# Ledger of designs, part 48: designed miniproteins, single chains, continued (5)

Each design is a single chain, and the fold is of that chain. pLDDT is the mean over its residues in the fold that is shown.

## One batch from the design tools (miniprotein)

Design m17644
Fold by ESMFold2-Fast:
Structure m17644 (fold): chain A 78 residues (1-78)
Amino acid sequence: SMSLKEAEKKVEEGRKLLAQEKYEEAIEKFEEALRLAPEDKKLQAEAHEGRGLAYRLLEKYELAEEDFKKAKELDPNI
């Protein structure tokens, strides 16, 4: 679907922003992905994992732990 393609693109954009050390902008992209595909477990897991990585790099460890826990609950292979 269009929303799934847009969500995947937002996850990719977030990952690119992480590589550029633009952590707050990366979080915004992962949040957009979560909004675009709320019922897709795989996209939700990938977006939670990405946002968790951004939070960890910002030293927001409690927020990172919550996102990683959610990602693992949605996809145990993460």
Scores: mean pLDDT 89

Design m17645
Fold by ESMFold2-Fast:
Structure m17645 (fold): chain A 79 residues (1-79)
Amino acid sequence: MKYTVVVTGLDLEKAKTVAEYAESLGGKATILEGEDVTVVVEGLDEEKAEQVARFAAALGGTATVYKDGEKVKTFEPVK
């Protein structure tokens, strides 16, 4: 099964930190810079995708986990 994590709401420095963490777990991370910074993480299993999503939320981001293109869960920013 393939999981995708989409992260929004982080600054570029935190987005890079999330991307590096995802790649350390064997994922592929893409940072999209526009008016908002978005990180797209692909190639992780369920457990590792959830780890990336929780890490992003802990940094103040919103992370949405997709399984085979379907939205499974959203991790909201930790306050």
Scores: mean pLDDT 82

Design m17646
Fold by ESMFold2-Fast:
Parts: C-alpha cells; structure tokens; sequence
Structure m17646 (fold): chain A 68 residues (1-68)
C-alpha cells in the first residue's frame, strides 16, 4: 500500500505502553520461532531452519525498533 495517514498518528498515536506491549509480543513470537528453528536444525531440515530463523530475526529487529 502507498497510502498512509501520518498526521493523525501523531495526535491519536500509540502510547509508549502500547508500543512496549507490541514489542513484547513480537519478541515472544521471535523466541517461539527461534526454538522451532532449533528443532528443525536438529532434524537436519535446513530449509525450515533457515526460514524460521530468518522470520525470528526479523520479528526481533521489528520489536527493537518499536522499543526505540
């Protein structure tokens, strides 16, 4: 999508508490994916390992960005 409303977000914007809650959820999902990736690595499923590990890392980075 190329249409975003940035002005309204500043006035009605997410509170620091809401941003932290979202970051926490992303970190929890990242941790779950990381543990799942380890299981696939132990099974020799390198394709699933790579996919889940990459997803985990992206969620972790996203959470860090939300924490600021």
Amino acid sequence: GSKISTGTMKVLGLTPEQLKERAKKLKEESKKLLEESKKYAEQGNNSMFASLYSASKLLEISAELLEG
Scores: mean pLDDT 75

Design m17647
Fold by ESMFold2-Fast:
Structure m17647 (fold): chain A 62 residues (1-62)
Amino acid sequence: SRALKLAEKLTVAQLQKEIERIEAEIARLSEDSSPANSIRLIALQDELDTYQEALKIKEEKS
């Protein structure tokens, strides 16, 4: 549902840009094993999954 809404609202370029930003943040936080970073990594991974699904939906419609 969230992924479908993003696919309708955002362009492929916008979805790719958001995916790159989230991936960069995950990479940065993954260097540190702190509990706070682990919680944030879970949230970022959920967000990444949603944007990746939105991109797939967008490509499927093309």
Scores: mean pLDDT 81

Design m17648
Fold by ESMFold2-Fast:
Structure m17648 (fold): chain A 95 residues (1-95)
Amino acid sequence: MTPEEIKAQIESLLAQAKKVLEAAKKAKTVEEAENLIRVAELLLKQAEKLRDYVEANKDKLTPEEYAELMKLIEETIRAAEEARKVAEEQKKKAE
């Protein structure tokens, strides 16, 4: 993957994580919350795989490209973790 392709993938994951977080805040049933937890966990795993890929290919990136991609990956991981946490809290409230 090129740095531009990695950036496009992580930006897509970040947008999805933010949508899952907003959906999690509105979850009213255990089933809705469980589905959102699952989606958030999948997004987290994909972001972690991209992080591992960027780390493994650090020597092929400029320092600036590496810093930008790692910042976006970290933001995506945090958004996915927050979405999972909110969905888990809503699940407990719906139980």
Scores: mean pLDDT 86

Design m17649
Fold by ESMFold2-Fast:
Structure m17649 (fold): chain A 64 residues (1-64)
Amino acid sequence: SDLQREMDIGVFEVALAVLNTSQRNIRRQLQQGKLSQQKADELLAELDARKARIEAEIARLRAS
């Protein structure tokens, strides 16, 4: 249903906000010298891949 689709999109948008917070925390730790550049790049790439998958699902739901 359209309502269920909108609710599912809302859940995915909340998940994106959580991932954005995680990325900010990683960048902060890198800036503070608590994390290596290599480890930060690895973690950020993993989060970017997860965000891309969620954004693709949102796009699929909106196209339906």
Scores: mean pLDDT 89

Design m17650
Fold by ESMFold2-Fast:
Structure m17650 (fold): chain A 99 residues (1-99)
Amino acid sequence: SLEELKEKLETSKDPKELHLAAERAIILLLKKGGVDVPEPGDQYPPVSAMGALRILEDNIDKVDPSVIPELKEVLKLIAEKHPDERVRERAKELLEKLE
């Protein structure tokens, strides 16, 4: 669930869990916001945290406004807690674009 992913982003010290939680939270919010995200399959590689943020950036104008508050919460957690500095920086930039 999104709440479990938020808890992992806030409390986990495992880089692998943080990478997976960031990826899954962004993808779930994109789907909840009405964005068509491809399902994992034979031709679709696993999405990384950075890949999920890129999908968000490319589709930010298509996300339902009702999802924006939860998206901002997740982006803030990623920006503050993620082990990869580049992922943190991208999340911060996207957070600053959202009102």
Scores: mean pLDDT 78

Design m17651
Fold by ESMFold2-Fast:
Structure m17651 (fold): chain A 83 residues (1-83)
Amino acid sequence: SETQKKAEELIARLRELKEEALKEGDLATAAFLDDAIARIEAMQAAGVLDIESVTKTLIEEVERLPFPEERKKRIIEVLEEVR
């Protein structure tokens, strides 16, 4: 389905951001992204995944995190592109 394709794209892009964070030694960002991926996969497995809702929730979470603004912007851009 189209929703399944969007979910797989979102997970893939978040995994790329996690790998970038790990290469830069940013363990806090990597941990957040790992948790976000796990939540999306759990929702997908349960058949309750709403891409619009999950991306909105993750954007709100990212905006509240004590990460550098450029890091937040990069994550938010990925979340918005998949919507």
Scores: mean pLDDT 86

Design m17652
Fold by ESMFold2-Fast:
Structure m17652 (fold): chain A 64 residues (1-64)
Amino acid sequence: SHVLSPDLYEIIQRAAEEVQRETGASYSTARKAAVKALMELLDEGEEPTVERITERAIEIIREE
């Protein structure tokens, strides 16, 4: 469905905002981390939810 790409974009955007709130990182940094988190979750066969992306993205920021 063509709706899947917009929904995934929305999920990334919400996760990036949550990452900013939790870490104080810039939106650019938070968004890059959220995209990395999404790719890792998809590679692991896990469903990319806002919560999962946010948690993984925070880990990425704190490790980098």
Scores: mean pLDDT 79

Design m17653
Fold by ESMFold2-Fast:
Order: sequence, then structure tokens, then C-alpha cells
Structure m17653 (fold): chain A 90 residues (1-90)
Amino acid sequence: MELIEKVLEALRKLFDYLKKLGEDIVEKLNSLLKRLGFPEVKLSKDTTIEELLEIFREVLEKFSEEEIEELLDIFEAILENLENLEQEKE
């Protein structure tokens, strides 16, 4: 359960960050989520972060703890890579 909450926390941060930055990163996130077997996520006024997190919580309960831990690592790496991409801009 703790790992699931950590993943949800990372997802909340990602979604909040993406709402700030716009479509370029949203597209990358949707591509990754699709590869991981999650549905495409569109950030609109009808798409609440809380609603998405609740859905993900229930889905993640079907995963093993190791799979959830791997997902957490992936999401955290994405956040770090987004910062590095901004740093690359000259």
C-alpha cells in the first residue's frame, strides 16, 4: 500500500507539472502510460487529478510490489529527465 501511495504521489506531481508546461510533455507521458498498459490521459477541465489518482490506486492493487516500485522509479526518472531537458535548452 505504501508503494501505491508513493506512485500516486509521483503521478500527482507529474500531472501538476504537465498542466503547467503544456502539451509537449503531456504527449510524452501519454506515450509512456500507453506502453505501460495504462490508458491515454488527457488533462482537461473534466479530468481531475483526484479522479485519476483514485482510478490508478485501484489498478495498481493488481500489480506486485516490485512492479509498483519499478513504476515509481520510472515516474521519478521522468520528472528528473524533464528538468534535464529544460537544462539542455540553450
Scores: mean pLDDT 66

Design m17654
Fold by ESMFold2-Fast:
Structure m17654 (fold): chain A 65 residues (1-65)
Amino acid sequence: MESAVDTLVRNSGMSRSDAEELVELIKAGASNEEIAERLVKRYGVPREHALGIVEEAKIKLKEDE
């Protein structure tokens, strides 16, 4: 089953280390909008896809908790 880190890597092309950093921001209470903005600005993810990627990653993360 795909992890939150794997979801971020496959959908944005970021490194595993960058994806792990974003997962820690999500765990620290960062909003979907904050993480989506980072995906758009740093990784060139289209805005309409960024929110969906964050939501999917959060679902995967909660399944592991």
Scores: mean pLDDT 78

Design m17655
Fold by ESMFold2-Fast:
Structure m17655 (fold): chain A 72 residues (1-72)
Amino acid sequence: DAEREALQLALVRAANEVIREGESMPEVDEQKLRDIAERKAAELEAAFPGWRVRVEARVENGDIYVEVTAER
């Protein structure tokens, strides 16, 4: 439970960081956001062994959308 709670907080932080990175860009680069999201997912999987982490960033209709999931 403690590990699940720590991972959940880390997922929220990762999603917020990806959104903030995109919002800070003069022009949103979807590929750069995807690269950042993939790096964040890999870092979380390394920090939380046994969990499968996915951080996905998309730009839809001019808006930044970030989806985070974890499972084991």
Scores: mean pLDDT 83

Design m17656
Fold by ESMFold2-Fast:
Structure m17656 (fold): chain A 70 residues (1-70)
Amino acid sequence: SLDKDIAVALTRMTASVLVQAGLMSQEQKDKVIELAEKGDSKGLRELAAQSEDPETSHLLTLLAETVEKT
């Protein structure tokens, strides 16, 4: 759906920014995008909880909420 496509696009943008900031690896970016494409909001929340950086944790939580609503 369009809403799902937008959620995945936002996830790609957010993960790309985190990689550029040195807060996320390319492999972690690929995993975050995979979880968003599957609609796996629980997986995104678990990844957020495991993140030591509070900004990364907060952004992954917001992405999980966006994915959950689609």
Scores: mean pLDDT 84

Design m17657
Fold by ESMFold2-Fast:
Structure m17657 (fold): chain A 88 residues (1-88)
Amino acid sequence: AVEEEAREEARRAVEYIVANRATEGEAWRAALEALIAKGEAMPATPLREALLEVYRALLRAAEGGDPEEEARRIAEALVRAREAVAAA
């Protein structure tokens, strides 16, 4: 269930980015780079590392990365993020 939900969320997010990156990609790059910088300034935790992986994969998708590969990375990172929250 969690893995299926993460895969679907990741696929929808990447599909949205790919459909709109030609017109909105630069704005998303700036936003994601800011989120990554803020995350890197936070204490290292499993949740922080998982969220940074999501943001980095979204950034690569916005920059023209492979949609299937980045969706896979996001899905894996979302599972880790949910596990980190459950463990806290």
Scores: mean pLDDT 82

Design m17658
Fold by ESMFold2-Fast:
Structure m17658 (fold): chain A 61 residues (1-61)
Amino acid sequence: SPPVTEEVARRVAERFPELREVLEESAREGLTLNGLALRVQERFGHDVAGEVGRAAWEAIR
């Protein structure tokens, strides 16, 4: 799974500003996209994790 970069975190936070803190934390810790998805699922639920995961994969490309 690719790492969450600062650029990916910034782009996803533009769509989900309420998740900015968790996205910035994940980038600082060097979490993978899978690690980010699990963290978002634990804090915000499964549906939000799916949307954030998709947006993060889009932000890489």
Scores: mean pLDDT 83

Design m17659
Fold by ESMFold2-Fast:
Structure m17659 (fold): chain A 63 residues (1-63)
Amino acid sequence: KLKEEVERLIKELEASGTPEAIAVANSLRTLLKILETVPDSQRPLIEKAIENQMEQGRHVLAA
């Protein structure tokens, strides 16, 4: 569920074409890759970082 929501937001950010949106999309892609490689004990910290970055992306799209 989280991965699908993040991938959807990445596509919206990339479609907007602004430098700020592209930067957030790149950060989200990096965090998703990190989430797939970290041990389970670190997963909640990375998920929190993803949620925070998703909020930034939504604000960029809304502004």
Scores: mean pLDDT 82

Design m17660
Fold by ESMFold2-Fast:
Formats: structure tokens, sequence, C-alpha cells
Structure m17660 (fold): chain A 82 residues (1-82)
């Protein structure tokens, strides 16, 4: 189990550029401006090479108000389930 988690983390290090672009596109699709989407991606990737839900939540809270961050997060979840 530990070996597979390490390999997944190492693979994500090479694919971080793709994941960052996908996150930016999803944020723009949720109604976030390109400028703010870029800031969120930069903040979300600040704490590591893997963007976790906690990293995304923290980044949204730094760029938006708490109410706006919740609304954007709900739109992202809804888009993923549609």
Amino acid sequence: MIKKAKEATEKMNEEDKVEADELKEALIGAGVSEEKAKKIVEEASKNGEVVTGDDLGEALGKVFSEEEAIEIAEKLVQAGNS
C-alpha cells in the first residue's frame, strides 16, 4: 500500500501541469474569472505537488469570501456529478 501511494505521488509530480490546467478550466466553467482561477491554482499548489480538497478549500478562502468559496465549491461538485 505505501509503495503504491509513493508511486502515485511521483506520477502526479510529472502530471501537475495537467492537473493545474484542469483545475483552472473547471474554475472558469464554474464562473470564476481567469485571473482569480490562476490565483486559486497557484495557492492550491503552494503546500505540495498534489492539490487536495483541503488545499483547494484554503486557496478558495484566500481569494474569495467564505460564502463565495462555498458557492464555488458547490458548483464544482455539481459539475462533476452532472
Scores: mean pLDDT 61

Design m17661
Fold by ESMFold2-Fast:
Structure m17661 (fold): chain A 61 residues (1-61)
Amino acid sequence: AAKAVEFTVPASDRAGLDELGAAATELQARLEAGEITPDEAIDALAARNAELVARVRAAAA
């Protein structure tokens, strides 16, 4: 959750940020191909971020 995200270890954050960056690149390519809308791309990125936050929280429990 928010508290766990606030205490992000740089090494762990690097992996998460890299994954989000790769997802953003994929979504950008799909947007340019007309396969998804900008709103869908934003939603997908938000879902990816929420998934990472949930994983961090589960690992902390």
Scores: mean pLDDT 68

Design m17662
Fold by ESMFold2-Fast:
Structure m17662 (fold): chain A 75 residues (1-75)
Amino acid sequence: MKEEEIERLKEEAQRLLDELRRAIAEGNFKEAFALAKEVQKIIDQLRSLGAYEEAKELEEELNALLQEMAARLEA
């Protein structure tokens, strides 16, 4: 049951990260910011469930996308 919840949260986070990449590519930064906040909530939930490695991988991916967004906002 806990493992099923972790897998569901990972799938949800990946879907949101894909939407985040699209929003950044399209220049929809307000949408991108909202999507990033939703991904952060899932990362926090995974940490609460003890899924530290899964949370770390998602956090690294999110941070890379936030850096890309920051670079595009500076341009």
Scores: mean pLDDT 84

Design m17663
Fold by ESMFold2-Fast:
Structure m17663 (fold): chain A 100 residues (1-100)
Amino acid sequence: MLSPEELAQKAHDEFEEVFAEAVKRAQKTNSPLRIEARVEGDRLVVTLTYTENGEEVVVERTVPLIPPEGVSKEETYAALLASAAALNAFLQGEPVPALT
């Protein structure tokens, strides 16, 4: 079974290519990046929003939330949301929250 750390790493790897392209586009247009994460049933939906030529562009990625054995869905959701928040802070040039 995937640990919460392995699940977060897989989500990060799957988002990396999409985020890299969105970052390049946002930098070219000097558009602020906004990352939003929501839980939709057994899925985590991550959206990255920026503005290009006055139009709002939304890029979505969906990751299935498969909790490891003995871990609640709520704990798995919290770990993935924390990962999304850390990525948002990094892209905005803010300090990345330390996982304590």
Scores: mean pLDDT 61

Design m17664
Fold by ESMFold2-Fast:
Structure m17664 (fold): chain A 86 residues (1-86)
Amino acid sequence: MEALAQALEDRAAEAIALLRRVIAESTDPAARARAEEYIAEIEALRRELGENQGPVEDPQALLDRAERVLEEAIAWARATLAELAA
């Protein structure tokens, strides 16, 4: 469990770094807004995972959701940055 939590934190840091690059490098207001939305969602998930929430129905389902959001955000940010480099 500790190794999984650390992996999610490392992925969150990677996602946020890539999303911040989209905000810095993109001149498209829509792309910047999307990056800000992803950052807010990732920060909300980190807050939920950081709180010792006993009433959470399924902590594993929350972890699985966080992993999916992180994968989607990273994929989108990488694709957007690749378009900016082209």
Scores: mean pLDDT 77

Design m17665
Fold by ESMFold2-Fast:
Structure m17665 (fold): chain A 100 residues (1-100)
Amino acid sequence: MLNPNNMDEEAKEQLRKKALEAGLPEEEIERLLKEEKYGEIIARILEVERERARAELEREGADERLFRALDALEPVIEAIRAGKIEEARAILARIAAEFE
């Protein structure tokens, strides 16, 4: 069981790197880390990655089904932001079953 409230310095550094790669402002990343709002950082990273994936799918003329899969991630991202990890897992399991 991963306890999100027990992040060591290595885990925090990985989140910082991912947030910077996602284009989040360094000042905001440091504030969220200091406030231990790890779910908010992860949610913001996932929002940026989802938008990047959407832009790539639009460029490639991908199937509507793939866009629906990206839209289905919104409630997962919101559950993660709220710190509701078990709810996020349940939503992900339902999405995985639907898009197999």
Scores: mean pLDDT 77

Design m17666
Fold by ESMFold2-Fast:
Structure m17666 (fold): chain A 114 residues (1-114)
Amino acid sequence: MEEVERYVEKARELVKQGDYKGAARYFLRAVRAAIKAGDFEGALEVVEEALRLAEEALKQGDYEGALILAEAAKEGGMEVLKHAPKELILRAIGLILRAIGIEFDARLEKERLS
């Protein structure tokens, strides 16, 4: 669990620095470390944190950052879905759908500006 927490802390630090690609890498490392430890609920919490930061980036007009974080959250949610017990499947699917929604909104806004 300490390794998962360190990866999430590093990801949050990188988001504050505007390094969304670095943050995405550390969020995925945190998800994979939690899955390896059998902590599927912790893995979903990491996915939800990445989504929260993606939504904040979208609200701030950082469409590229929102897209990168949402893509990482979607990938993380899909990895949890492959390994999760039945009780967590719907929660993982819900988070994946939220990520897809953020990606869609970010791409639409980015096309209008680019």
Scores: mean pLDDT 88

Design m17667
Fold by ESMFold2-Fast:
Structure m17667 (fold): chain A 94 residues (1-94)
Amino acid sequence: MSVEEIVEELLSAKSIEEAVKLTLEVMKKSSADEIVEIARLLEERAPELSLEEQEIAFAVTMTMYEYLKEKYPEYTKEMSRITTRIFAQYEAAA
C-alpha cells in the first residue's frame, strides 16, 4: 500500500479503538521512516479533515509516538512536533 492509501485507511476508522488497532497493524509492517512519513502526511492533511477525522489523526499519531519512543528515540522530537500540530488543529476545531 502507498503512504496515501494507508492514511486513507487509518482516517476511515469508525472509532478511536479501531484507529489504534489499525495503526498498530500498520506499524508492524512498516519501517520507522515509513511511520514518520505516514505521520507527516496526516499532519499535512489535518487542516482539511473533519472534526472526527482530526480526532482519529491525533489518536493515530499518538500511537505512533508511543511505539517509536521506545524503539527509535531519535524520532521522538519529530513525532512530538507532528502530534502537537495535529492536536492544535483538533483543539481549534472543537
Scores: mean pLDDT 83

Design m17668
Fold by ESMFold2-Fast:
Order: sequence, then C-alpha cells, then structure tokens
Structure m17668 (fold): chain A 55 residues (1-55)
Amino acid sequence: AVVLSPELEELVGRAGEVVFGASREEAIAAAKRALQRGITTEEQLRESVRVLLRL
C-alpha cells in the first residue's frame, strides 16, 4: 500500500476540498490510488498541491 507523509496527506485533503469539492478522505484515497497505478508521482502531487494552495 502507498503511504503519504502526514504533511502531504493534509495538503492533498485540503486541495481536494477546495478544487474538487470532494471530502478529505476521498481526495486522499484518490491520490493513493493514483500513486499505486503509476499515473502520478509523489513529487507531482507535491507540486500540484503547492500550485493549487498557492504555497
């Protein structure tokens, strides 16, 4: 199973709520599935949430 760092998990949850109107749990689960399927990387997720959250 893919494990997100606690910090990345928090950022993904927030981005999911703000951008997609999804629950925090749905956003985190979707990110973990995407990583397991190889359709994204942890680095791409970090970059995406930084842009979306203006970090």
Scores: mean pLDDT 75

Design m17669
Fold by ESMFold2-Fast:
Structure m17669 (fold): chain A 74 residues (1-74)
Amino acid sequence: MSPEQQKQQLKQQLLDTSEELMRLFLDPSATPEERDAALARFQQVWDQVQAVLSPEEQQQLTDQVQARWTQIFG
């Protein structure tokens, strides 16, 4: 996999895991286990993002994630 393909994959994974987190926190039927699993996946993907993406790309993704988190928690 090229660095560009890896970046695209990580961006998609981060957005997907962020959306799953948002969905689970908005769903009163979601179990604590499902929420914790989604949080763990998000953290794992974020660790990979920090290893692969530039600081500027990390900041852009952080802004997008923060906006989504603000919507669900703010």
Scores: mean pLDDT 78

Design m17670
Fold by ESMFold2-Fast:
Formats: sequence, structure tokens, C-alpha cells
Structure m17670 (fold): chain A 57 residues (1-57)
Amino acid sequence: SMEEEEKKRRELIMESASYSVKAIYYAVLGLAEDREKYLKKAKEYNEKSNELYEKAK
């Protein structure tokens, strides 16, 4: 259903946002390796969210 698809999309967006916040946190601390790790995860979940949105059309 559209509601189930929207719920899944929101979960992926929340995961991406969470990892983006972690990346910012580590960026402020100057921890480049941890920053890159969480940036990659944020991008991954954002891409999954976009893919799911495109499939719902």
C-alpha cells in the first residue's frame, strides 16, 4: 500500500539523516575516517530512499 511504501521511505530517510548527523559530529572532532564511514552510509540510505520513491511511480 502507499502508506507502507511511505513508511519504508521515511525509515530510510531517518537512517540517512542519522548517519549525516554522525558524520557532522565526527567532522567537528576532526576524525576523518569516521566521518567518511558515516557519510558513505548516509549516501547509501539516501540512494535507497530515492530508488524506492522512483519505484512507487
Scores: mean pLDDT 83

Design m17671
Fold by ESMFold2-Fast:
Structure m17671 (fold): chain A 107 residues (1-107)
Amino acid sequence: MKKTLIEMLKQTIEILKQRLSKSSPEIQKLMEQIIEKLEEAIANIETDPEKAEKYLEEYAELVAEMVVKRYGMDFEEALREARRFLREGLPVTPATVALEVELRRAA
């Protein structure tokens, strides 16, 4: 599980880096902060799990902030879904979190 999580987080960093150049300055700054939190989480997963979990929580909060800015959704709804995705090992991106918020509203 730990190796799979690290690989998923590394893939997320690469996707964000590729999209940085196509983003507005405000979104680019948030993406850079997300990349920093993901790199810190990866560095601490095996040596300091509590510190890694803190960085993953900060990552979820930053994704929720991007969902608010890009999709106009509620921060608390976005944060709840981002946290759930992290617990379930699902990809945590602004797009996947926004889709889940919409699906839950339709239900």
Scores: mean pLDDT 80

Design m17672
Fold by ESMFold2-Fast:
Structure m17672 (fold): chain A 70 residues (1-70)
Amino acid sequence: SPFEEQVNALVQDLKASFETNNYSLEEVERIVNHVKSRFRADPSLSPEQKAFAESKLDQLLKEYEEELKK
């Protein structure tokens, strides 16, 4: 799906940015929540597309939290 490819590309770009800039967990949570709010507010997206984006952004945050524990 073009939408799924776009979301996956966005997640990879965010991950690279977070790693390059050594963002704190608080900063990452703030950015991820802002991105989530934009997907939630987009009337052009189906509920399934919104759920997909939410899930991928939740996964990104969880993976970043786990990396900080290492």
Scores: mean pLDDT 86

Design m17673
Fold by ESMFold2-Fast:
Structure m17673 (fold): chain A 62 residues (1-62)
Amino acid sequence: DAAEEAARAAREGALAADNPAGAASSHGMGWKDYGGDGAAATRAALAGENPEEAAERAQRAA
Protein backbone atom coordinates (compact mmCIF):
# COMPACT_ATOMS: atom_id res chain seq x y z
CA ASP A 1 0.00 0.00 0.00
CA ALA A 2 2.72 2.48 0.94
CA ALA A 3 4.74 1.32 -2.09
CA GLU A 4 1.65 1.70 -4.29
CA GLU A 5 1.05 5.25 -3.08
CA ALA A 6 4.74 6.13 -3.45
CA ALA A 7 4.62 4.93 -7.06
CA ARG A 8 1.49 7.00 -7.67
CA ALA A 9 3.11 10.09 -6.14
CA ALA A 10 6.11 9.62 -8.45
CA ARG A 11 3.83 9.23 -11.47
CA GLU A 12 1.85 12.34 -10.54
CA GLY A 13 5.09 14.32 -10.22
CA ALA A 14 6.19 13.14 -13.66
CA LEU A 15 2.76 13.96 -15.11
CA ALA A 16 2.90 17.46 -13.61
CA ALA A 17 6.28 18.05 -15.26
CA ASP A 18 4.86 16.88 -18.61
CA ASN A 19 1.60 18.83 -18.15
CA PRO A 20 2.37 22.25 -16.64
CA ALA A 21 -1.27 23.41 -16.96
CA GLY A 22 -2.37 20.65 -14.62
CA ALA A 23 0.48 21.42 -12.25
CA ALA A 24 -0.51 25.11 -12.11
CA SER A 25 -4.02 24.14 -11.01
CA SER A 26 -2.57 22.25 -8.03
CA HIS A 27 -0.40 25.12 -6.74
CA GLY A 28 -2.78 26.23 -3.99
CA MET A 29 -0.50 24.73 -1.36
CA GLY A 30 2.06 26.62 0.73
CA TRP A 31 4.74 24.07 -0.13
CA LYS A 32 5.50 26.04 -3.31
CA ASP A 33 7.10 28.67 -1.07
CA TYR A 34 9.70 26.11 0.02
CA GLY A 35 11.34 26.01 -3.41
CA GLY A 36 9.56 22.98 -4.80
CA ASP A 37 6.48 21.55 -6.44
CA GLY A 38 3.86 21.68 -3.72
CA ALA A 39 1.73 18.99 -5.33
CA ALA A 40 4.62 16.52 -5.54
CA ALA A 41 5.67 17.28 -1.95
CA THR A 42 2.16 16.74 -0.57
CA ARG A 43 1.67 13.47 -2.45
CA ALA A 44 5.06 12.18 -1.29
CA ALA A 45 4.20 13.01 2.34
CA LEU A 46 0.96 11.05 2.03
CA ALA A 47 2.90 8.12 0.56
CA GLY A 48 5.34 8.17 3.50
CA GLU A 49 8.26 9.76 1.65
CA ASN A 50 10.19 12.89 2.59
CA PRO A 51 8.21 15.79 1.04
CA GLU A 52 11.26 18.08 0.91
CA GLU A 53 13.26 15.50 -1.04
CA ALA A 54 10.34 14.86 -3.39
CA ALA A 55 9.93 18.58 -4.09
CA GLU A 56 13.67 18.90 -4.76
CA ARG A 57 13.57 15.94 -7.14
CA ALA A 58 10.55 17.36 -8.99
CA GLN A 59 12.26 20.72 -9.39
CA ARG A 60 15.42 19.08 -10.73
CA ALA A 61 13.35 17.07 -13.22
CA ALA A 62 11.56 20.21 -14.39
Scores: mean pLDDT 53

Design m17674
Fold by ESMFold2-Fast:
Structure m17674 (fold): chain A 99 residues (1-99)
Amino acid sequence: MRKKAEELLKKAIELLKEAYKILLENAPKELIPELIGLALRVIGAEFDLENGNLAGAARELIRVAEELIKLAKKLGDKKALELAEKALELAREALRLAE
C-alpha cells in the first residue's frame, strides 16, 4: 500500500503544478505572492515524499489543494478547479493509505 500512496502523491503533485501554472497565467498581480507561496509548499511536499514522509506530504498537498480550489473559484477558472479538486481526492486517499 505504501507504493500506491506514493503513486497517488506524485499524481496529486502533477495536477497541482498544472493548476498552479494555469492560475499564475491568469491571476491578478495581487495574488501572485499567494500563488508563489503555494508553489513553495508543493516543493516542501515533494521533499517529504522523497524522504519517505508520505503522511506529511499528503497533509501538505491537501492544504495546497484546498487553497488552489478557493483561488480557482475566485478567478472562475474551471480547469484549474477540476485539477485542484482531483488532486485533493488523490492526496486524501494517499493519507488514508499512509496512516
Scores: mean pLDDT 86

Design m17675
Fold by ESMFold2-Fast:
Structure m17675 (fold): chain A 84 residues (1-84)
Amino acid sequence: MAAKVAAFKEQVRKLPEEVLEELQKQIMEELGLEDPEEALRKALKLAEEEAAALLAASTDPAEKAQIELQLAAAKAVVEVLLEK
């Protein structure tokens, strides 16, 4: 997990600043929250809860790997946005 998050964080940091600002705005709008930090923390919690439920339901190693990869990407986006 940590190594995958670190790799995705490097890719996310290469995105234009305007794209990062738009991602933060979209997360805030989707969650109906005005505080960016609160919205990002809630988005991460929801992503972790969804991934945990999907991992518990899955028996396919390939499907589990994909779920873990998607969670790592979500964590990377949230962590980079929180650095702003």
Scores: mean pLDDT 79

Design m17676
Fold by ESMFold2-Fast:
Structure m17676 (fold): chain A 77 residues (1-77)
Amino acid sequence: SLEEIYKRLQEVEKLLQQIGDKAKAEGTPEAQAKLQEALAKARETAKRVVELVRRGDYEEALAELDELKEWLEEVLA
């Protein structure tokens, strides 16, 4: 549903914020590179999710966001 997609987007946003905060705290080129990769992947996923939602493919949109969330959690660990 759109409600679940919205909730998943909020979870992704929170993870991106945490990755950004961690990169700032660590102050390393490696941490900055991970942040840039995370932001780029999130932007690409957001574009696909918008298209899928417009088509009514909510299950595929959620799967895309779930995959992104899992990857971001791995980056943050």
Scores: mean pLDDT 86

Design m17677
Fold by ESMFold2-Fast:
Structure m17677 (fold): chain A 85 residues (1-85)
Amino acid sequence: SAAAEKALKAAIEAAKEEAKKLGASRLEIYSQSTVGNTATVVMIGEVNGEKRVIAVTAEVKDGEISISFASEEIMQLWSEQLQRE
């Protein structure tokens, strides 16, 4: 749907902006999913040679976009888990 596409685009842009603030490079989309009017994007970047996870959910409600990030604790846990591979 148009709302799902709008949510996905917003989630990707929010993740990229957060990555830029963190000084992350080598960004890639690890996973993306849409359910109804909600999109979730998990992006992996690299900060000082270490993997960093950025997870974002975007929801379209009444034509407005709401952005929320996973907690710092969860993103750090996932970053450490990927680094241990």
Scores: mean pLDDT 83

Design m17678
Fold by ESMFold2-Fast:
Structure m17678 (fold): chain A 73 residues (1-73)
Amino acid sequence: GLEAAIDRVAEELVSLGVPEEKARFIATAAVSHLLAGDEETAREILKDHLPPEVAERAYQAAREAVATLPRLP
């Protein structure tokens, strides 16, 4: 579900050296905006809070996590 997707992105960010609290906040924002179809805002949030190399990996992780979510009817 949504929580699992956020957890996956947060775990990836922590593995890249982002503190857990910040990782959870960024993961929540990025996943939420991607689910809303707002890819530009998701990218902006990541780039505003993370180094460029970490932001790109985080964006890919968030996109993959969102792609694994079941579509609700």
Scores: mean pLDDT 80

Design m17679
Fold by ESMFold2-Fast:
Structure m17679 (fold): chain A 68 residues (1-68)
Amino acid sequence: MLSEVEKRTGLADIRAAADEAVARGVISEAEAQALIDRATEHLNAGDVAGARAVAQEIADRIAAAERA
């Protein structure tokens, strides 16, 4: 079970990363919303690993765009 602090911190970090990716033109607003929705579902299910995978996916997309 995730604490409210852990859920809030994890979701805030994912949201910030998604917003940055949209601002950089790396992903669309619709893609960002889908990623945030997936992370929210993982956190609500207590799936910390799934939420971390979503955060990593966003980071990987930003890193790939910076390499291009």
Scores: mean pLDDT 78

